# Designed miniproteins, single chains, part 79

Each design is a single chain, and the fold is of that chain. pLDDT is the mean over its residues in the fold that is shown.

## One batch from the design tools (miniprotein)

Design m2915
Fold by ESMFold2-Fast:
Structure m2915 (fold): chain A 89 residues (1-89)
Amino acid sequence: DPAAQHAAREQQSLQQLAAVLQERIDTLRQLQQQDPDAAAQARAGLLANLPVLREQLLGVAQAENWSQSTVDQMLQLLDDFERELERLA
C-alpha cells in the first residue's frame, strides 16, 4: 500500500528529527557543565537558526508531500525544542 509506506516514511522522518533535536539538547546540557559561556553561545545560535530550520523543514515536507498531520507534529517538535532551549537559560 503506497499510502501506508508514505505514512511510515513520514513517521520515520519525525522520529529522526526528534532524535536529532534531543541530541542537540543533551549536548548543550553537557556543555553547560563544562563551559557555560560556550553553551550560552551555542544555545543562542540554535535559537537564531530555528526560523531557518522551520522554513527548510516546511520545504522538505512540501517537496515530499507530507500530510498536514505530520507537518503539525513536526512544528510541535520544533516548538517543544524552542521551549526547552529557553528553559536552559
Scores: mean pLDDT 87

Design m2916
Fold by ESMFold2-Fast:
Parts: structure tokens; sequence; C-alpha cells
Structure m2916 (fold): chain A 87 residues (1-87)
């Protein structure tokens, strides 16, 4: 269930944790291998890249103020992925 997928994602992250882009790509590949929809995985991947960009902001509030539409889209993608994992 959810725990098994999270463990696989953590393994992919740890393998490439010194390269954030490769880490995101490896996690996306893991989700695709588990049978998740390509469009959903692409949306999650975009959200993760936005989170990487958040390091240039002093807080989540600052990121939200600068990129409200992208943050909203990222939250929706994450919620959809969580629902798909539970299904």
Amino acid sequence: KVEAIVEKLEEAYEKYKDDEEKSIDAMADTLLAEGFDQALVDAWKAAMRLLLASRNYPSHEALLAAHPAEVAAGRAALAALEAAIEA
C-alpha cells in the first residue's frame, strides 16, 4: 500500500540526493513503474521542481505570494497522487 510506495520513493531520493533533478526524475520513474498516470506524474514532477525553487524564498508564505497559481496546482497534483496511491 502507501508505505511500500513511500519506501520506493525514499530509495530513489537517497540514490540521487546530491542531484535534486535526478532525484525527482528517479522518483517519477518509480511512480510510472507502479502504474500511475503519466499526466499525474508530470504534474507531481512540476510541483517538486517548484519546491526546489522554494530554497530561494525565506518561507512557504513568500513562495505562495510569488507563485500562487503554481502552488495551488502543485497541491492539487499531490492530493490527486495521494488519492491514486490509496486506490
Scores: mean pLDDT 70

Design m2917
Fold by ESMFold2-Fast:
Structure m2917 (fold): chain A 87 residues (1-87)
Amino acid sequence: GPLSDEEVEERIREIARQLKETLNLDEEEVEKLLRELYEALRNKDYEKALEIYKELAEKIFESAVKQGVFDRETLEKEFEEYVEKVK
């Protein structure tokens, strides 16, 4: 069955905490975006849900790059080294 409002809020808090710990994202900002996303989905406003999802994804990627989790230059170098080993 569908999650209760209390179960949704608990999962939102857990996700926000994990993103703070891993990527140093603002917990309050993430919780707000996730609540707005769930509300849009419940209202079947898929256009708004997609817009919020894109905003959250952009924040995650920007923070991941800043924290060195996704270093674009390092990933490009590792990819080039892998291609050279397979030749």
Scores: mean pLDDT 74

Design m2919
Fold by ESMFold2-Fast:
Structure m2919 (fold): chain A 58 residues (1-58)
Amino acid sequence: GPLIGALKHDLGLSDEELQELIDLVKAGRYEEAKEWLMKRYGLSERQAEGAVEAIKLS
């Protein structure tokens, strides 16, 4: 959805990285997805939570 597209653009995610993130969220691995975003892209905990929520809503 539009939220996923914005997230991909803002973070500079590749199609492969976006798919990995989506797979983690769909598997219910929310904490792993959040940690992955924080460590790999330097997001704050709040920003990573928002990113995971955007994928849940899409």
Scores: mean pLDDT 79

Design m2920
Fold by ESMFold2-Fast:
Structure m2920 (fold): chain A 76 residues (1-76)
Amino acid sequence: LIDEVEEAVRKALDEGLSPEEIAKRVYEILKPHVPETVAENIAAGVRLAVSRAQNKDEAVKLAVETVRNMLADYQA
């Protein structure tokens, strides 16, 4: 799951997609695994993380960290 998110974010950044489109791809990956509201909240977090990143490597790291932390919070 996390590996799929990392790959999707990296590919979307390479395609020049906006933070909104990147968040949408992450939402689609998460939707089968978590409730819709949780997937929406995580996607919003990814959008913000990618928007704040200074380069592609940082964007991938921040997006993955956001997904990991928010999934852990949901399971608590």
Scores: mean pLDDT 81

Design m2921
Fold by ESMFold2-Fast:
Structure m2921 (fold): chain A 96 residues (1-96)
Amino acid sequence: AEEKLAAIEEALKNGDFETAKRLVEELYQEHPDDLELMERVARLAAEYSKDPVAQVSGLMAILAARVEVELGGDPKEAARLIYESALSVLDASEKA
């Protein structure tokens, strides 16, 4: 996971949002219930976002997923929501 996280950050630093999205998709498919890993991905997407509205929405999705898990929700569903939010943030950044 660490090698793919490093590759995602490198792609984001280079403005290669297409490669970053592909690597995020691969990482999610390998670890679909790893909530902490998806949170790290979403934080990277937010950090390199060119759209401040998308960045705030992404961070709010992380908080909402944490609350859901604390209330006895499914961590796999929470990880999916964070993953989808991270992709949305990257799509907004690519279009900006």
Scores: mean pLDDT 78

Design m2922
Fold by ESMFold2-Fast:
Formats: C-alpha cells, sequence, structure tokens
Structure m2922 (fold): chain A 68 residues (1-68)
C-alpha cells in the first residue's frame, strides 16, 4: 500500500460518495426520509470519516425540518 495510490483511491471513492450524497439530499426534499437515511448509511460504509459528518448532517437536517 503506497501513500500515493491510497490518495488516488480515496479521492475516487470520495467523489462517488459525494454523488450519492447529492442524490440523497434531493431525495430528502421529497417524502422518502427512510430511503435517504439508507443511502447515507451506504456512503458512510464506503468512507469511515464520513460517518461523523453524515450523522451531523442528518441530525441537523432532521432537527431543522422537524423542529422548525
Amino acid sequence: MTPEELRKLEEERIKKANEILDEAFKKMQTVSFDEAVKLFEKAAEIIPKYKKVMENNVKKLRDALESK
């Protein structure tokens, strides 16, 4: 495992996760919150760092939409 190869592989995976995240955000605006959460979980499995970011984003969106 070379550092350079790891960086390129991670960047490509991050791009894929970002695209899934973008589509999940569009789905959240509809009525399929459950499906959006499942998509977020799949993206988090691909990138472990995104786990915390995903939880924060999901909680913020849920709190803003459900609370006020």
Scores: mean pLDDT 68

Design m2923
Fold by ESMFold2-Fast:
Structure m2923 (fold): chain A 66 residues (1-66)
Amino acid sequence: SKIEEILEKIREAVAKGKVTEEEKEELINQLKTLSEEERKELFARAVREDPAVGAALADLLKELEK
């Protein structure tokens, strides 16, 4: 599913300690394709799975508001 793919990419980015600008844009574009309910589900799963993954996703969601 799209949610699993996005979670896996965020986990990889957190493990690397850095997200490239291209990776960040790709993740933001994928988040834009999700509905409000799907984004809520993704965020809930990220926070429950790993606080660091949840924090990284929260930062990406803030960028989405621009």
Scores: mean pLDDT 78

Design m2924
Fold by ESMFold2-Fast:
Structure m2924 (fold): chain A 65 residues (1-65)
Amino acid sequence: GHHEAELYAAGAALYAAQGDTARGAAYGKMSGIEGGRPELGERAARAAEQGDYRAAGRYAGMASK
Protein backbone atom coordinates (compact mmCIF):
# COMPACT_ATOMS: atom_id res chain seq x y z
CA GLY A 1 0.00 0.00 0.00
CA HIS A 2 1.01 3.67 0.16
CA HIS A 3 2.71 3.28 3.55
CA GLU A 4 4.93 0.51 2.12
CA ALA A 5 5.54 2.66 -0.98
CA GLU A 6 6.82 5.52 1.25
CA LEU A 7 9.18 3.14 3.09
CA TYR A 8 10.53 1.80 -0.23
CA ALA A 9 10.95 5.35 -1.56
CA ALA A 10 12.97 6.35 1.52
CA GLY A 11 15.12 3.22 1.09
CA ALA A 12 15.68 3.93 -2.62
CA ALA A 13 17.05 7.42 -1.83
CA LEU A 14 19.15 6.19 1.12
CA TYR A 15 20.79 3.23 -0.66
CA ALA A 16 21.42 5.17 -3.90
CA ALA A 17 23.07 7.99 -1.90
CA GLN A 18 25.34 5.39 -0.21
CA GLY A 19 26.36 3.98 -3.63
CA ASP A 20 24.37 0.76 -3.18
CA THR A 21 22.90 0.98 -6.66
CA ALA A 22 21.40 -2.55 -6.62
CA ARG A 23 19.36 -1.97 -3.43
CA GLY A 24 18.50 1.56 -4.52
CA ALA A 25 17.11 0.21 -7.81
CA ALA A 26 15.16 -2.61 -6.12
CA TYR A 27 13.60 -0.24 -3.57
CA GLY A 28 12.76 2.28 -6.32
CA LYS A 29 10.94 -0.39 -8.31
CA MET A 30 9.02 -1.53 -5.20
CA SER A 31 7.96 2.05 -4.40
CA GLY A 32 6.23 2.16 -7.81
CA ILE A 33 4.58 -1.24 -7.38
CA GLU A 34 3.22 -0.45 -3.89
CA GLY A 35 2.29 3.14 -4.84
CA GLY A 36 0.41 2.02 -7.96
CA ARG A 37 2.82 3.89 -10.26
CA PRO A 38 5.18 1.23 -11.67
CA GLU A 39 6.47 3.51 -14.47
CA LEU A 40 7.79 5.99 -11.88
CA GLY A 41 9.30 3.12 -9.89
CA GLU A 42 11.14 1.93 -13.02
CA ARG A 43 12.46 5.48 -13.60
CA ALA A 44 13.68 5.58 -9.98
CA ALA A 45 15.41 2.20 -10.48
CA ARG A 46 17.16 3.39 -13.67
CA ALA A 47 18.36 6.56 -11.95
CA ALA A 48 19.68 4.54 -8.99
CA GLU A 49 21.53 2.14 -11.37
CA GLN A 50 23.28 5.18 -12.90
CA GLY A 51 24.24 6.57 -9.46
CA ASP A 52 21.87 9.55 -9.84
CA TYR A 53 20.65 9.48 -6.24
CA ARG A 54 18.75 12.78 -6.53
CA ALA A 55 16.66 11.56 -9.48
CA ALA A 56 16.19 8.15 -7.82
CA GLY A 57 14.79 9.78 -4.67
CA ARG A 58 12.60 12.18 -6.65
CA TYR A 59 10.98 9.49 -8.85
CA ALA A 60 10.55 7.05 -5.93
CA GLY A 61 8.94 9.84 -3.88
CA MET A 62 6.55 10.61 -6.75
CA ALA A 63 5.72 6.89 -7.10
CA SER A 64 4.85 6.62 -3.38
CA LYS A 65 2.13 9.31 -3.56
Scores: mean pLDDT 82

Design m2925
Fold by ESMFold2-Fast:
Structure m2925 (fold): chain A 97 residues (1-97)
Amino acid sequence: STTFTVAAGGVGPAVTLAAGATYTVTATNTGSSAHTVLMQDAASGALVPGVTPLNVAAGGSATATFTNTGPAGTYAAVAAPASAGAGGDVTVTVTEV
């Protein structure tokens, strides 16, 4: 399990995912603006195949479970701005299930 903070509109640190492994992503938004949390390849920025974006309301949390259908490698969570620049970080936890 890995927990980290992603700044609004930012990219989190790299996490290692195995091919074919199943993960739970939980995002908690303590900010005043809604954000969409995405998983992307850390080197290319391409979205991870099969992962549905997590829509996280202001002051809320969201959880999704996915199987990594891409290759083993390094990936990162990104907090895409539904409204850029409104304060508060998104806390993201990635856990293998």
Scores: mean pLDDT 72

Design m2927
Fold by ESMFold2-Fast:
Structure m2927 (fold): chain A 60 residues (1-60)
Amino acid sequence: SREELLEKAKEGDGEAVRKLLEEGYSQKELAELLGVSVGSVSTMAKGLSDDEAVRQVLDK
C-alpha cells in the first residue's frame, strides 16, 4: 500500500501525497522520495494543480 502510494504520488496524485503525509512523512522526505521540490509536494497535497479553479473561488 505505502509503495503504491509513493508510485501514485510520483504520477502527481495529490490524494496519495496527502495520505503519505498522514502516514508520517514530512514534505521534505516526500520531495526526496518523489524527486520533486518541497513546494511541489505542498502544492500537490493542496490539490492546486487539479483544483486551481476551486482554490481561486475559495481564495478570499
Scores: mean pLDDT 69

Design m2929
Fold by ESMFold2-Fast:
Structure m2929 (fold): chain A 80 residues (1-80)
Amino acid sequence: KEEYLENAIAAARMAAKAAEDGNFDLSVAYFEQALYWAKKAGASPEVIEKLEKAIQAARDGDFDTASKYAREAAELLEKE
């Protein structure tokens, strides 16, 4: 659904920005929102995997990796 896809993309980009800013709690919250909306939108397994890896990286304090996976997920979502 269009709204679910748009919400997933927005949340993924907000998560990437929060990760770049070093905001642990905010980045994880937005990554979890992105994953929720991506699943609702019926996103591909590749998108789900990238968002899950982004959440793991953020929880490990690897914000560069988290931001990278979030941006890759958003790009893939834009193609769906």
Scores: mean pLDDT 81

Design m2930
Fold by ESMFold2-Fast:
Structure m2930 (fold): chain A 70 residues (1-70)
Amino acid sequence: GSMEKEKLRQEILKLIGEILRIIGEIFELERKLKETTDEEEKKKLKEEIEKLEKKLEELKEELKKLEKEY
């Protein structure tokens, strides 16, 4: 049997878990951003969201590569 396919599946599941955690963090920061009236806090939250969105896109590209191999 293809042991490689099972290992690839495990890597995909781990990556999905990381993606879901980052999505959760983005949702929490977006919620804080909507509730915040302070311009300095808004700027910090926007910068943190942008960093996490960039990381999320990198992980999505990794996931696409793994899915193509599966």
Scores: mean pLDDT 84

Design m2931
Fold by ESMFold2-Fast:
Structure m2931 (fold): chain A 76 residues (1-76)
Amino acid sequence: SVLELAEELAKGLPPDLAATVIEAARIALTDPQLVRDAAEHLEQLAEQAKSQGNDEMAEALREAARALREIAERAE
């Protein structure tokens, strides 16, 4: 299920991003495009974090963005 996928993908993430991934699973069943838009936003934040020298945050944001894309694809 989409929720089980989200719980698995969230396990490797910081708490705030894990919560975002789990919430995205609920939204994706109604509006998968909104979840894809959120993934794009997280990718933009990751590039910003990398430009500031915060590679750890950039990696976490990129993993969260990938999780959101997989959730949106599963929900379709």
Scores: mean pLDDT 86

Design m2932
Fold by ESMFold2-Fast:
Order: structure tokens, then C-alpha cells, then sequence
Structure m2932 (fold): chain A 55 residues (1-55)
């Protein structure tokens, strides 16, 4: 379903945008930025897996 693919993309973008907002708000250095982005990538994968299970 194209709706499921769109939902996955929107979910991934939302999580990434939230991570980028945190990096900006806290003024994180490159190492801290990589950690936040890594955590966001894992969270994105978990939420995408949940969407696949629902669809």
C-alpha cells in the first residue's frame, strides 16, 4: 500500500526532525550529535516495524 510507505517516510522524517531540533536547542558537539542521530535511527526503525506489523 502506498499509504503504508508514506506513513513510514513521514514517521522517519518526524523522528529525524525532532532529533535535529534537540541538537540545535542544546548546541551539541559532533560526537553528541552522532549519538542523538543514532538513537533517532533506532527509534525510527522501531516505529517503522510497528507500522509494518499494523499494515
Amino acid sequence: SMEIERKKMETALKIHDEAMAEIQAKGLNPEEKQKVLGEAALKSQEEIDKIVEEG
Scores: mean pLDDT 82

Design m2933
Fold by ESMFold2-Fast:
Structure m2933 (fold): chain A 65 residues (1-65)
Amino acid sequence: MSKEIEELTEKAVAAIKAGNLEEARKYLEEMEKLMKKAKEQGDEEAVKAGLEGYGRVREAYLAAA
C-alpha cells in the first residue's frame, strides 16, 4: 500500500505541474481511499506515506500558483 500511495503521489504532482488539476484530483481521491484502507488495517507505513504525499501535493499547488 505505501508503494501504491507513493506512485499516486508522483502522478498527482506531475498532473499539477502539467496544469491538469482534474487529473490530479482523481489521483488524490484514489490516495484518500488507500489511506482509509491503510488506517482500517493498521498499516502505519502506508498512512505515513499518504501524509507525506499530501504534503508534497500541497507544495506542488503552492509552487504552481
Scores: mean pLDDT 81

Design m2934
Fold by ESMFold2-Fast:
Structure m2934 (fold): chain A 86 residues (1-86)
Amino acid sequence: EAERQRREAEAQKLRDKGMSLRNKAIEVAKKEKNSEKLIGIATAAYASPEQGLKLIEKYKDELSPETVKLLKEAAEFARQARELEA
């Protein structure tokens, strides 16, 4: 029981970090009017980090380098949280 609670707490911290980075990326994308593309990428990265990374590469020319960096970091935290919940 204690081990499960520890893993759940660790996964939640990673999820919180990922969500924070996603929100920051959305703020940057709003300035560039790319919010729709960013929401799609962020959703894909949460569900499938590999798919999210492919979408980031597809739209990299339409997104700022700042947004791309934040989305890649968010995808990595989502992947780590997913692993802990497996």
Scores: mean pLDDT 71

Design m2935
Fold by ESMFold2-Fast:
Structure m2935 (fold): chain A 69 residues (1-69)
Amino acid sequence: LSEETVEKIKEVLLKEGVSEEVAEKIAELYREKGLDAEFEAVNLLVNEEGLSLEKAFEIASKVVKVMKE
């Protein structure tokens, strides 16, 4: 992923109320694994941020949309 795309991913996560630390971890997962990071990203959103599975998948979907733009 480009640096610009990684920064946009982090911005989406922060706007959804994800902490900066967890947003950075998730952005790095997407940088390393691309779309294969989705399951691990959802897991982090649920376990580290306390989000519901539904909300975590919604956020992951927004991240994927940014990656494909």
Scores: mean pLDDT 81

Design m2936
Fold by ESMFold2-Fast:
Structure m2936 (fold): chain A 57 residues (1-57)
Amino acid sequence: MAPNELYARVAEHEGREGVEEGVISEEGMRAAVDAALKGKDSASTAAAINAATRAGR
């Protein structure tokens, strides 16, 4: 996937909608992975994977 394009889109969306200031718990990370598996959409899967990767860092 193209990280530059996906990152820009996700970063703007998370920035505007606002990802609550905080750390994604284990439950949250598992939910993101589950959402990626459930939703085979490019946008949904990319957002979920990116969020999980960010939390891991």
Scores: mean pLDDT 51

Design m2937
Fold by ESMFold2-Fast:
Formats: C-alpha cells, structure tokens, sequence
Structure m2937 (fold): chain A 59 residues (1-59)
C-alpha cells in the first residue's frame, strides 16, 4: 500500500504547514507576513488534495 503511505506523509506535511501558517497569521504585522501565511496555506491545501487523490486511487 505504497499510495496510502505516501498519502499519510502528505497529510502529516500539510498539517505541519497549516500549523505554521496559523502561527504566522497570528504574528503577522505586515502585508508581506500575511502573504507568506497565505502561501503556506495554499501549499498545505495542495498536499491535502494530493493525499485525498492517492487515498481514493489506493482503494
């Protein structure tokens, strides 16, 4: 179940990125810092989407 293992790793990475983005948003005082948080949220969403795709294909 290589695809399921890859999906789990992607979900774990997405969770870490989301947590970091939330921290950056809480600390953000400039537009640049807000933009960085938004970028990390986007990357986390992509990882989550790919993980879901792999889970469906593995089934």
Amino acid sequence: EELLQEAKELRAKAEKLRAEAERLRAEAKTPEQEFEAEVLEGIAAIHRGLASFLEKKAK
Scores: mean pLDDT 81

Design m2938
Fold by ESMFold2-Fast:
Structure m2938 (fold): chain A 98 residues (1-98)
Amino acid sequence: SMKEFQEDIERLAEQARKAAEVAREGDYEAAVAGATLVVMGATVLAKHSENPEAQELLRRAAREAARGADAAARGDGEAAAEHLERAVELLEEAAEVA
């Protein structure tokens, strides 16, 4: 249902917020894991979205989360958090238009 789809996006946004938090705390391994889950989840939801605007926002969120994972993997917690925070904004926008 549309409500369940919105709830799934909101759960991904919370995962992205948590990944940003642990990236700022210097837990880069946890940040990579969290960001990777956001990439996978947003990619799956984009494929199942019937709304082209929501689909594009979810694909953009997946790309920002992937950049966050890459930044965390190289030990750049601030860059990782900034990318993950952009993913949160895109996920929240996707939930509103879904």
Scores: mean pLDDT 91

Design m2939
Fold by ESMFold2-Fast:
Structure m2939 (fold): chain A 108 residues (1-108)
Amino acid sequence: MSELIEELRRLIRERDVEGAARLIVEHTTKEELQELIAELLSDYMKKLGREDMAEDMRQVALDRLKDSSFSTLAGALARLLALELGFSYEEANEIGIEVAREVEKLLK
């Protein structure tokens, strides 16, 4: 899983949204995407100095994401990784939308 996240960061940095979508479809499940997003949000709270909220944020994320589609989760993961890589909020949102669309195409 760690190797997968590093490869996703590389593909997103290169704006290879099709490659990112393929990697997610081939190597993750819906449950793994939920866990990855929750861990990234938990880590973000720790980076903000809010370790006291890190576990609560992880649990809230897992509960909110349980009913999300696979493509929605894939887009959310790509958006969070783009933000972590220093893309603007607008660019990160566009990357997330593009990855979600490519995932939907691969699942049809």
Scores: mean pLDDT 81

Design m2940
Fold by ESMFold2-Fast:
Structure m2940 (fold): chain A 98 residues (1-98)
Amino acid sequence: SQLDEDVQLALAEISVAVGNTKAALKIAKELLQSPSTEVRVRAVEILADTETPEAVKLLGEALSDPDPAVRQTARDGLERLAKSPNPEVAKAAREALA
């Protein structure tokens, strides 16, 4: 339900804020399968905020999303991560955009 997805989004955002990257990645990955474009856009934003190589891979997959807003949000996230101070994340993001 929309309420359940809103709760999952809030939990994922809190997980990022408290440094529970594993929980944030798990929830955001599940929400990328949502039928709601708005939920998938927010999941993509949460993935970018984790700044992990796993998130870069999932953002790369989101570049193929049927909705242009999800694709654009994923591209914006990857462009930010390409400038990450983490060299593994920055390299992976540049490769995903190539």
Scores: mean pLDDT 89

Design m2941
Fold by ESMFold2-Fast:
Structure m2941 (fold): chain A 70 residues (1-70)
Amino acid sequence: SIIEEFEEEINKQLENLKIAKKYNSKEEVEKLAKETLEYMRERMKEMGVPEEEIEKLIKKFEEEYKKVLE
């Protein structure tokens, strides 16, 4: 399903942020995470994902990337 595809994309983007953290400042990684979150939100809206599911996925990504930055 499209929701499962976005869950996989979130996991992949979180792994990308962990790699980026090794080579970039905390500020740069936070900026990348915020840009990625905004991009994913708009793409999910465009693809007709229900708003409730978008907010669940975005909240999960935001909570997880904040942990990566600590």
Scores: mean pLDDT 85

Design m2943
Fold by ESMFold2-Fast:
Structure m2943 (fold): chain A 91 residues (1-91)
Amino acid sequence: SGAEVHAAALGLAEQLLGLLRADPRVPEELRREAEALLASIRATDPADAAALVAELERLVGLLRRAAEALPEHRAALDAQAAELRRWRAAL
């Protein structure tokens, strides 16, 4: 359901922001972008499938950029991106 996808996307966005905040090598711009995306996902209506798809696409893009900044976390971030693509396909 949209509510389950929304809750899962919030969880992944919070985990990503935590990872980005923990590492001083991460550019401040990437942290700010993650904070803005988390706020955007929180404001999204779980019943709006099109809005959820757009947020999931933004989150996948941010995960790719995070993997570039933190190559030792690439496998975990790629797994999260694959999970988001699966949820997007189910909407």
Scores: mean pLDDT 87

Design m2944
Fold by ESMFold2-Fast:
Parts: structure tokens; C-alpha cells; sequence
Structure m2944 (fold): chain A 72 residues (1-72)
């Protein structure tokens, strides 16, 4: 649904912002756990299009996390 896609996009923007502001490995791990939980809850009730978008965002966040951890 359009509402779920908007919610997922909002979570993506929030996660990216928090990851950019994170100053320690512990902060990064906390952010990852928080947003993985939120995305999983949406994924369980999501349609195919929204699920595909979540998977794409998860791949993007994984790359950003790896890059962030390399800088810490």
C-alpha cells in the first residue's frame, strides 16, 4: 500500500540520518537493531512491492553500515 511505502521511506531517511550521526560501533549496532525490527514488522504485513522496496533499502543500509564501521 502507499501508506506502507511512505512509512518505509520515512524509516529509511531516519536510519540514514542516525547512522550519519553515530560516533561509536555500539551506536551503529543499536540503530541497526532498531530499524531491522521496525522493517521486519512492516515486511510481515506488506505486499510484494513494499517487500521488494524493504529488501532494497536493507541492502543500501548494509552498505552504509559497513562504510560507517570502516570509518570508526
Amino acid sequence: SEELIEEVEKLREEALRKLAEAKSVEEVEEIVREYQKKMDEIFKKADDETQKKILEIERELGRVVAEKLAEL
Scores: mean pLDDT 86

Design m2945
Fold by ESMFold2-Fast:
Structure m2945 (fold): chain A 99 residues (1-99)
Amino acid sequence: SVEELYKKAMEAIEKAKKLIEEGRYEEALKELEEALKLALKLLKEGALEQAEEILEKVIEVLEELLSKTTDPELKFEAEVLLGLAEILLAIARRLRERG
C-alpha cells in the first residue's frame, strides 16, 4: 500500500540520519538508496505528494552526507543518488502539474 511504502521510506531516511551522525556513511548511503527505490514505487502508484516529500528529504540527507564524507568513492555514489533524486523530484512535480 501507499501508506506502507511511505512509512518504510521515512524509516530508511531516519536510519540514514542516525548512521551519518555515527560516521557510518556507506550504510547511510544504502538506506538512502532504498528510500529512493520506495519513492519510485510511490510515483508508480500515483502518490505524487508522498513521493515529493520523500525525495526532498533524501536530497537533504544526501547533501548532509556529502558535507561530512572525505571518501571520494562515497562522494561519487552520493552525487549519483542526488542526481537521480533530483530527476525523480522533477518528474513528480511535472506529473502533478499535468494531473
Scores: mean pLDDT 89

Design m2946
Fold by ESMFold2-Fast:
Formats: sequence, structure tokens, C-alpha cells
Structure m2946 (fold): chain A 70 residues (1-70)
Amino acid sequence: GSAERKKLEEEIKRIEEEIERLKKEVEELKKEIEADPNAPLDVIKRLVGLSLRLIGLEFQKELLEKKLKE
């Protein structure tokens, strides 16, 4: 019923909040790389890792949104 939809909406909201937080961190790391032409490999690896995590969370959000349409 409607209670199940509310739980899905709350889960989607939590994922959206995490996506926004990760987007901010990715933006900060990009600025660090742009500011340092010899950026340490660790900074680049961290950027790649966070970018992959973002893709995973966005995919999870899409799956939950599809369940809401069922």
C-alpha cells in the first residue's frame, strides 16, 4: 500500500542526499587537481573511486524510482 511507497521515497531521498554529498567532494577534488598540475596519484585514485560510487548510487536510485512506478 501507500506505506511501502513512502519507504521507497524515504530510501530514494537518503540516496539523493549521499549523491549530493559525493558530488561536492568530487568537485573539490577536481579543483585540487586543477590547482596542482602535478597532483599526487592518490588524489586521482580518490576521484576515480568517488566517481564510480556516484555511478552506483545513481543506478540504485533509478531502480528504486522504477519500483515506485510499479
Scores: mean pLDDT 82

Design m2948
Fold by ESMFold2-Fast:
Structure m2948 (fold): chain A 67 residues (1-67)
Amino acid sequence: DDTERALELARRIEELIKKGEEYEKQGNYKKAADYYEEAARLARQLGDDETAERLEKKAEELRKKAE
């Protein structure tokens, strides 16, 4: 069922965003960016391009801070 798959992916995205926020709070920008990038990839799989774009931009910003 596509609905069940979508709900599972949405839950996974939320978990990955939470992990990204935790690592960002700790100043571990590289790990935070990795989690946001994975969340963005799953958001694109759901067709949520707006969320994916926001997460991709967040990850890019964090990677610049990691330098």
Scores: mean pLDDT 85

Design m2949
Fold by ESMFold2-Fast:
Structure m2949 (fold): chain A 58 residues (1-58)
Amino acid sequence: AELARAVAPVPKTGPDELELRPGERVEVLEEVDENYVLARSLETGEEGLVPKSYLEPL
């Protein structure tokens, strides 16, 4: 599985988005488009859209 971490606070600005704290780790489930992935938080188990620019590959 592809693992990544948030490099900055990720705000939840829409209902399908995932809110992340800096340093929070996610599993990348699917590439949705050029700007967004579908990810699951390893800390909360919640799933949602995350901008790729906020994620650093592990």
Scores: mean pLDDT 81

Design m2950
Fold by ESMFold2-Fast:
Order: sequence, then structure tokens, then C-alpha cells
Structure m2950 (fold): chain A 100 residues (1-100)
Amino acid sequence: DLIKKIEELLEKAVELLEESEEDPENQKKINELIKEAAELADKLKEEEEKKKALEVLAKARRRVAEIVLEKYADDAELVADAQAALANLPANVAKAKAKL
């Protein structure tokens, strides 16, 4: 079940985020888990499951971006990824709502 794998990857990302000290390598691992979850979401065929996956991904991406901007401000790559994620959140949420 792809949705279950997505949830497990995102739970692992949140756990690492909450437990991590300021470590850019942990933040990169968190971003990789979210990316893998997003790739699995793209494979979902059922529209309602896609909508749920997009909402869960948006929430996880927002939380990770907020922490990156606060703790890893000196890492230009992580900051750029965080800013891009935040910029795309409204579009992803609007797209999910439009498919009603």
C-alpha cells in the first residue's frame, strides 16, 4: 500500500526532525525521506488518495522548511530547498481543493 509507505516515510522524517541537534546531514536525510514520499504519491492512481498524500506532504514540507530556515540558515542549498517548498505549498493545496 503506497499511502502507508508515504505515511511511514513522513513519520520517520518528523521523528528525525524532532530528535536532531543542529546537523545539516540529518536535515538532508529528512529532505530525502520527503522526496521519496513525494515520488510514491505520484504513483497513486486513486484521486482521493492523491489528495490525502498531497496534504500530508505539504504539512511535512512546511514543517521541515520552517526548521531549516531557523536552524540551518547558513546552508545555502537547504535554505533554497526550504524557500522553494514554502513557495509551492499554496499551489499544491489549491490544486487538491480544485479536484473536488
Scores: mean pLDDT 67

Design m2951
Fold by ESMFold2-Fast:
Structure m2951 (fold): chain A 55 residues (1-55)
Amino acid sequence: MFRELAEEARFGRESMLRMGELNPELQPLADKGVEAMEEVERRLEEAERRRREEE
């Protein structure tokens, strides 16, 4: 479950980077999207680690 969400966040980050490269007018929005996706990935990793320790 967490792995799937982390993969979606990584895909979103890559899509935002590509969008900024193809459309410079959208680059500021793409940069914000990348930061948001990176934060999602960090929080998902912490949640997964805590679940494993809770076992």
Scores: mean pLDDT 76

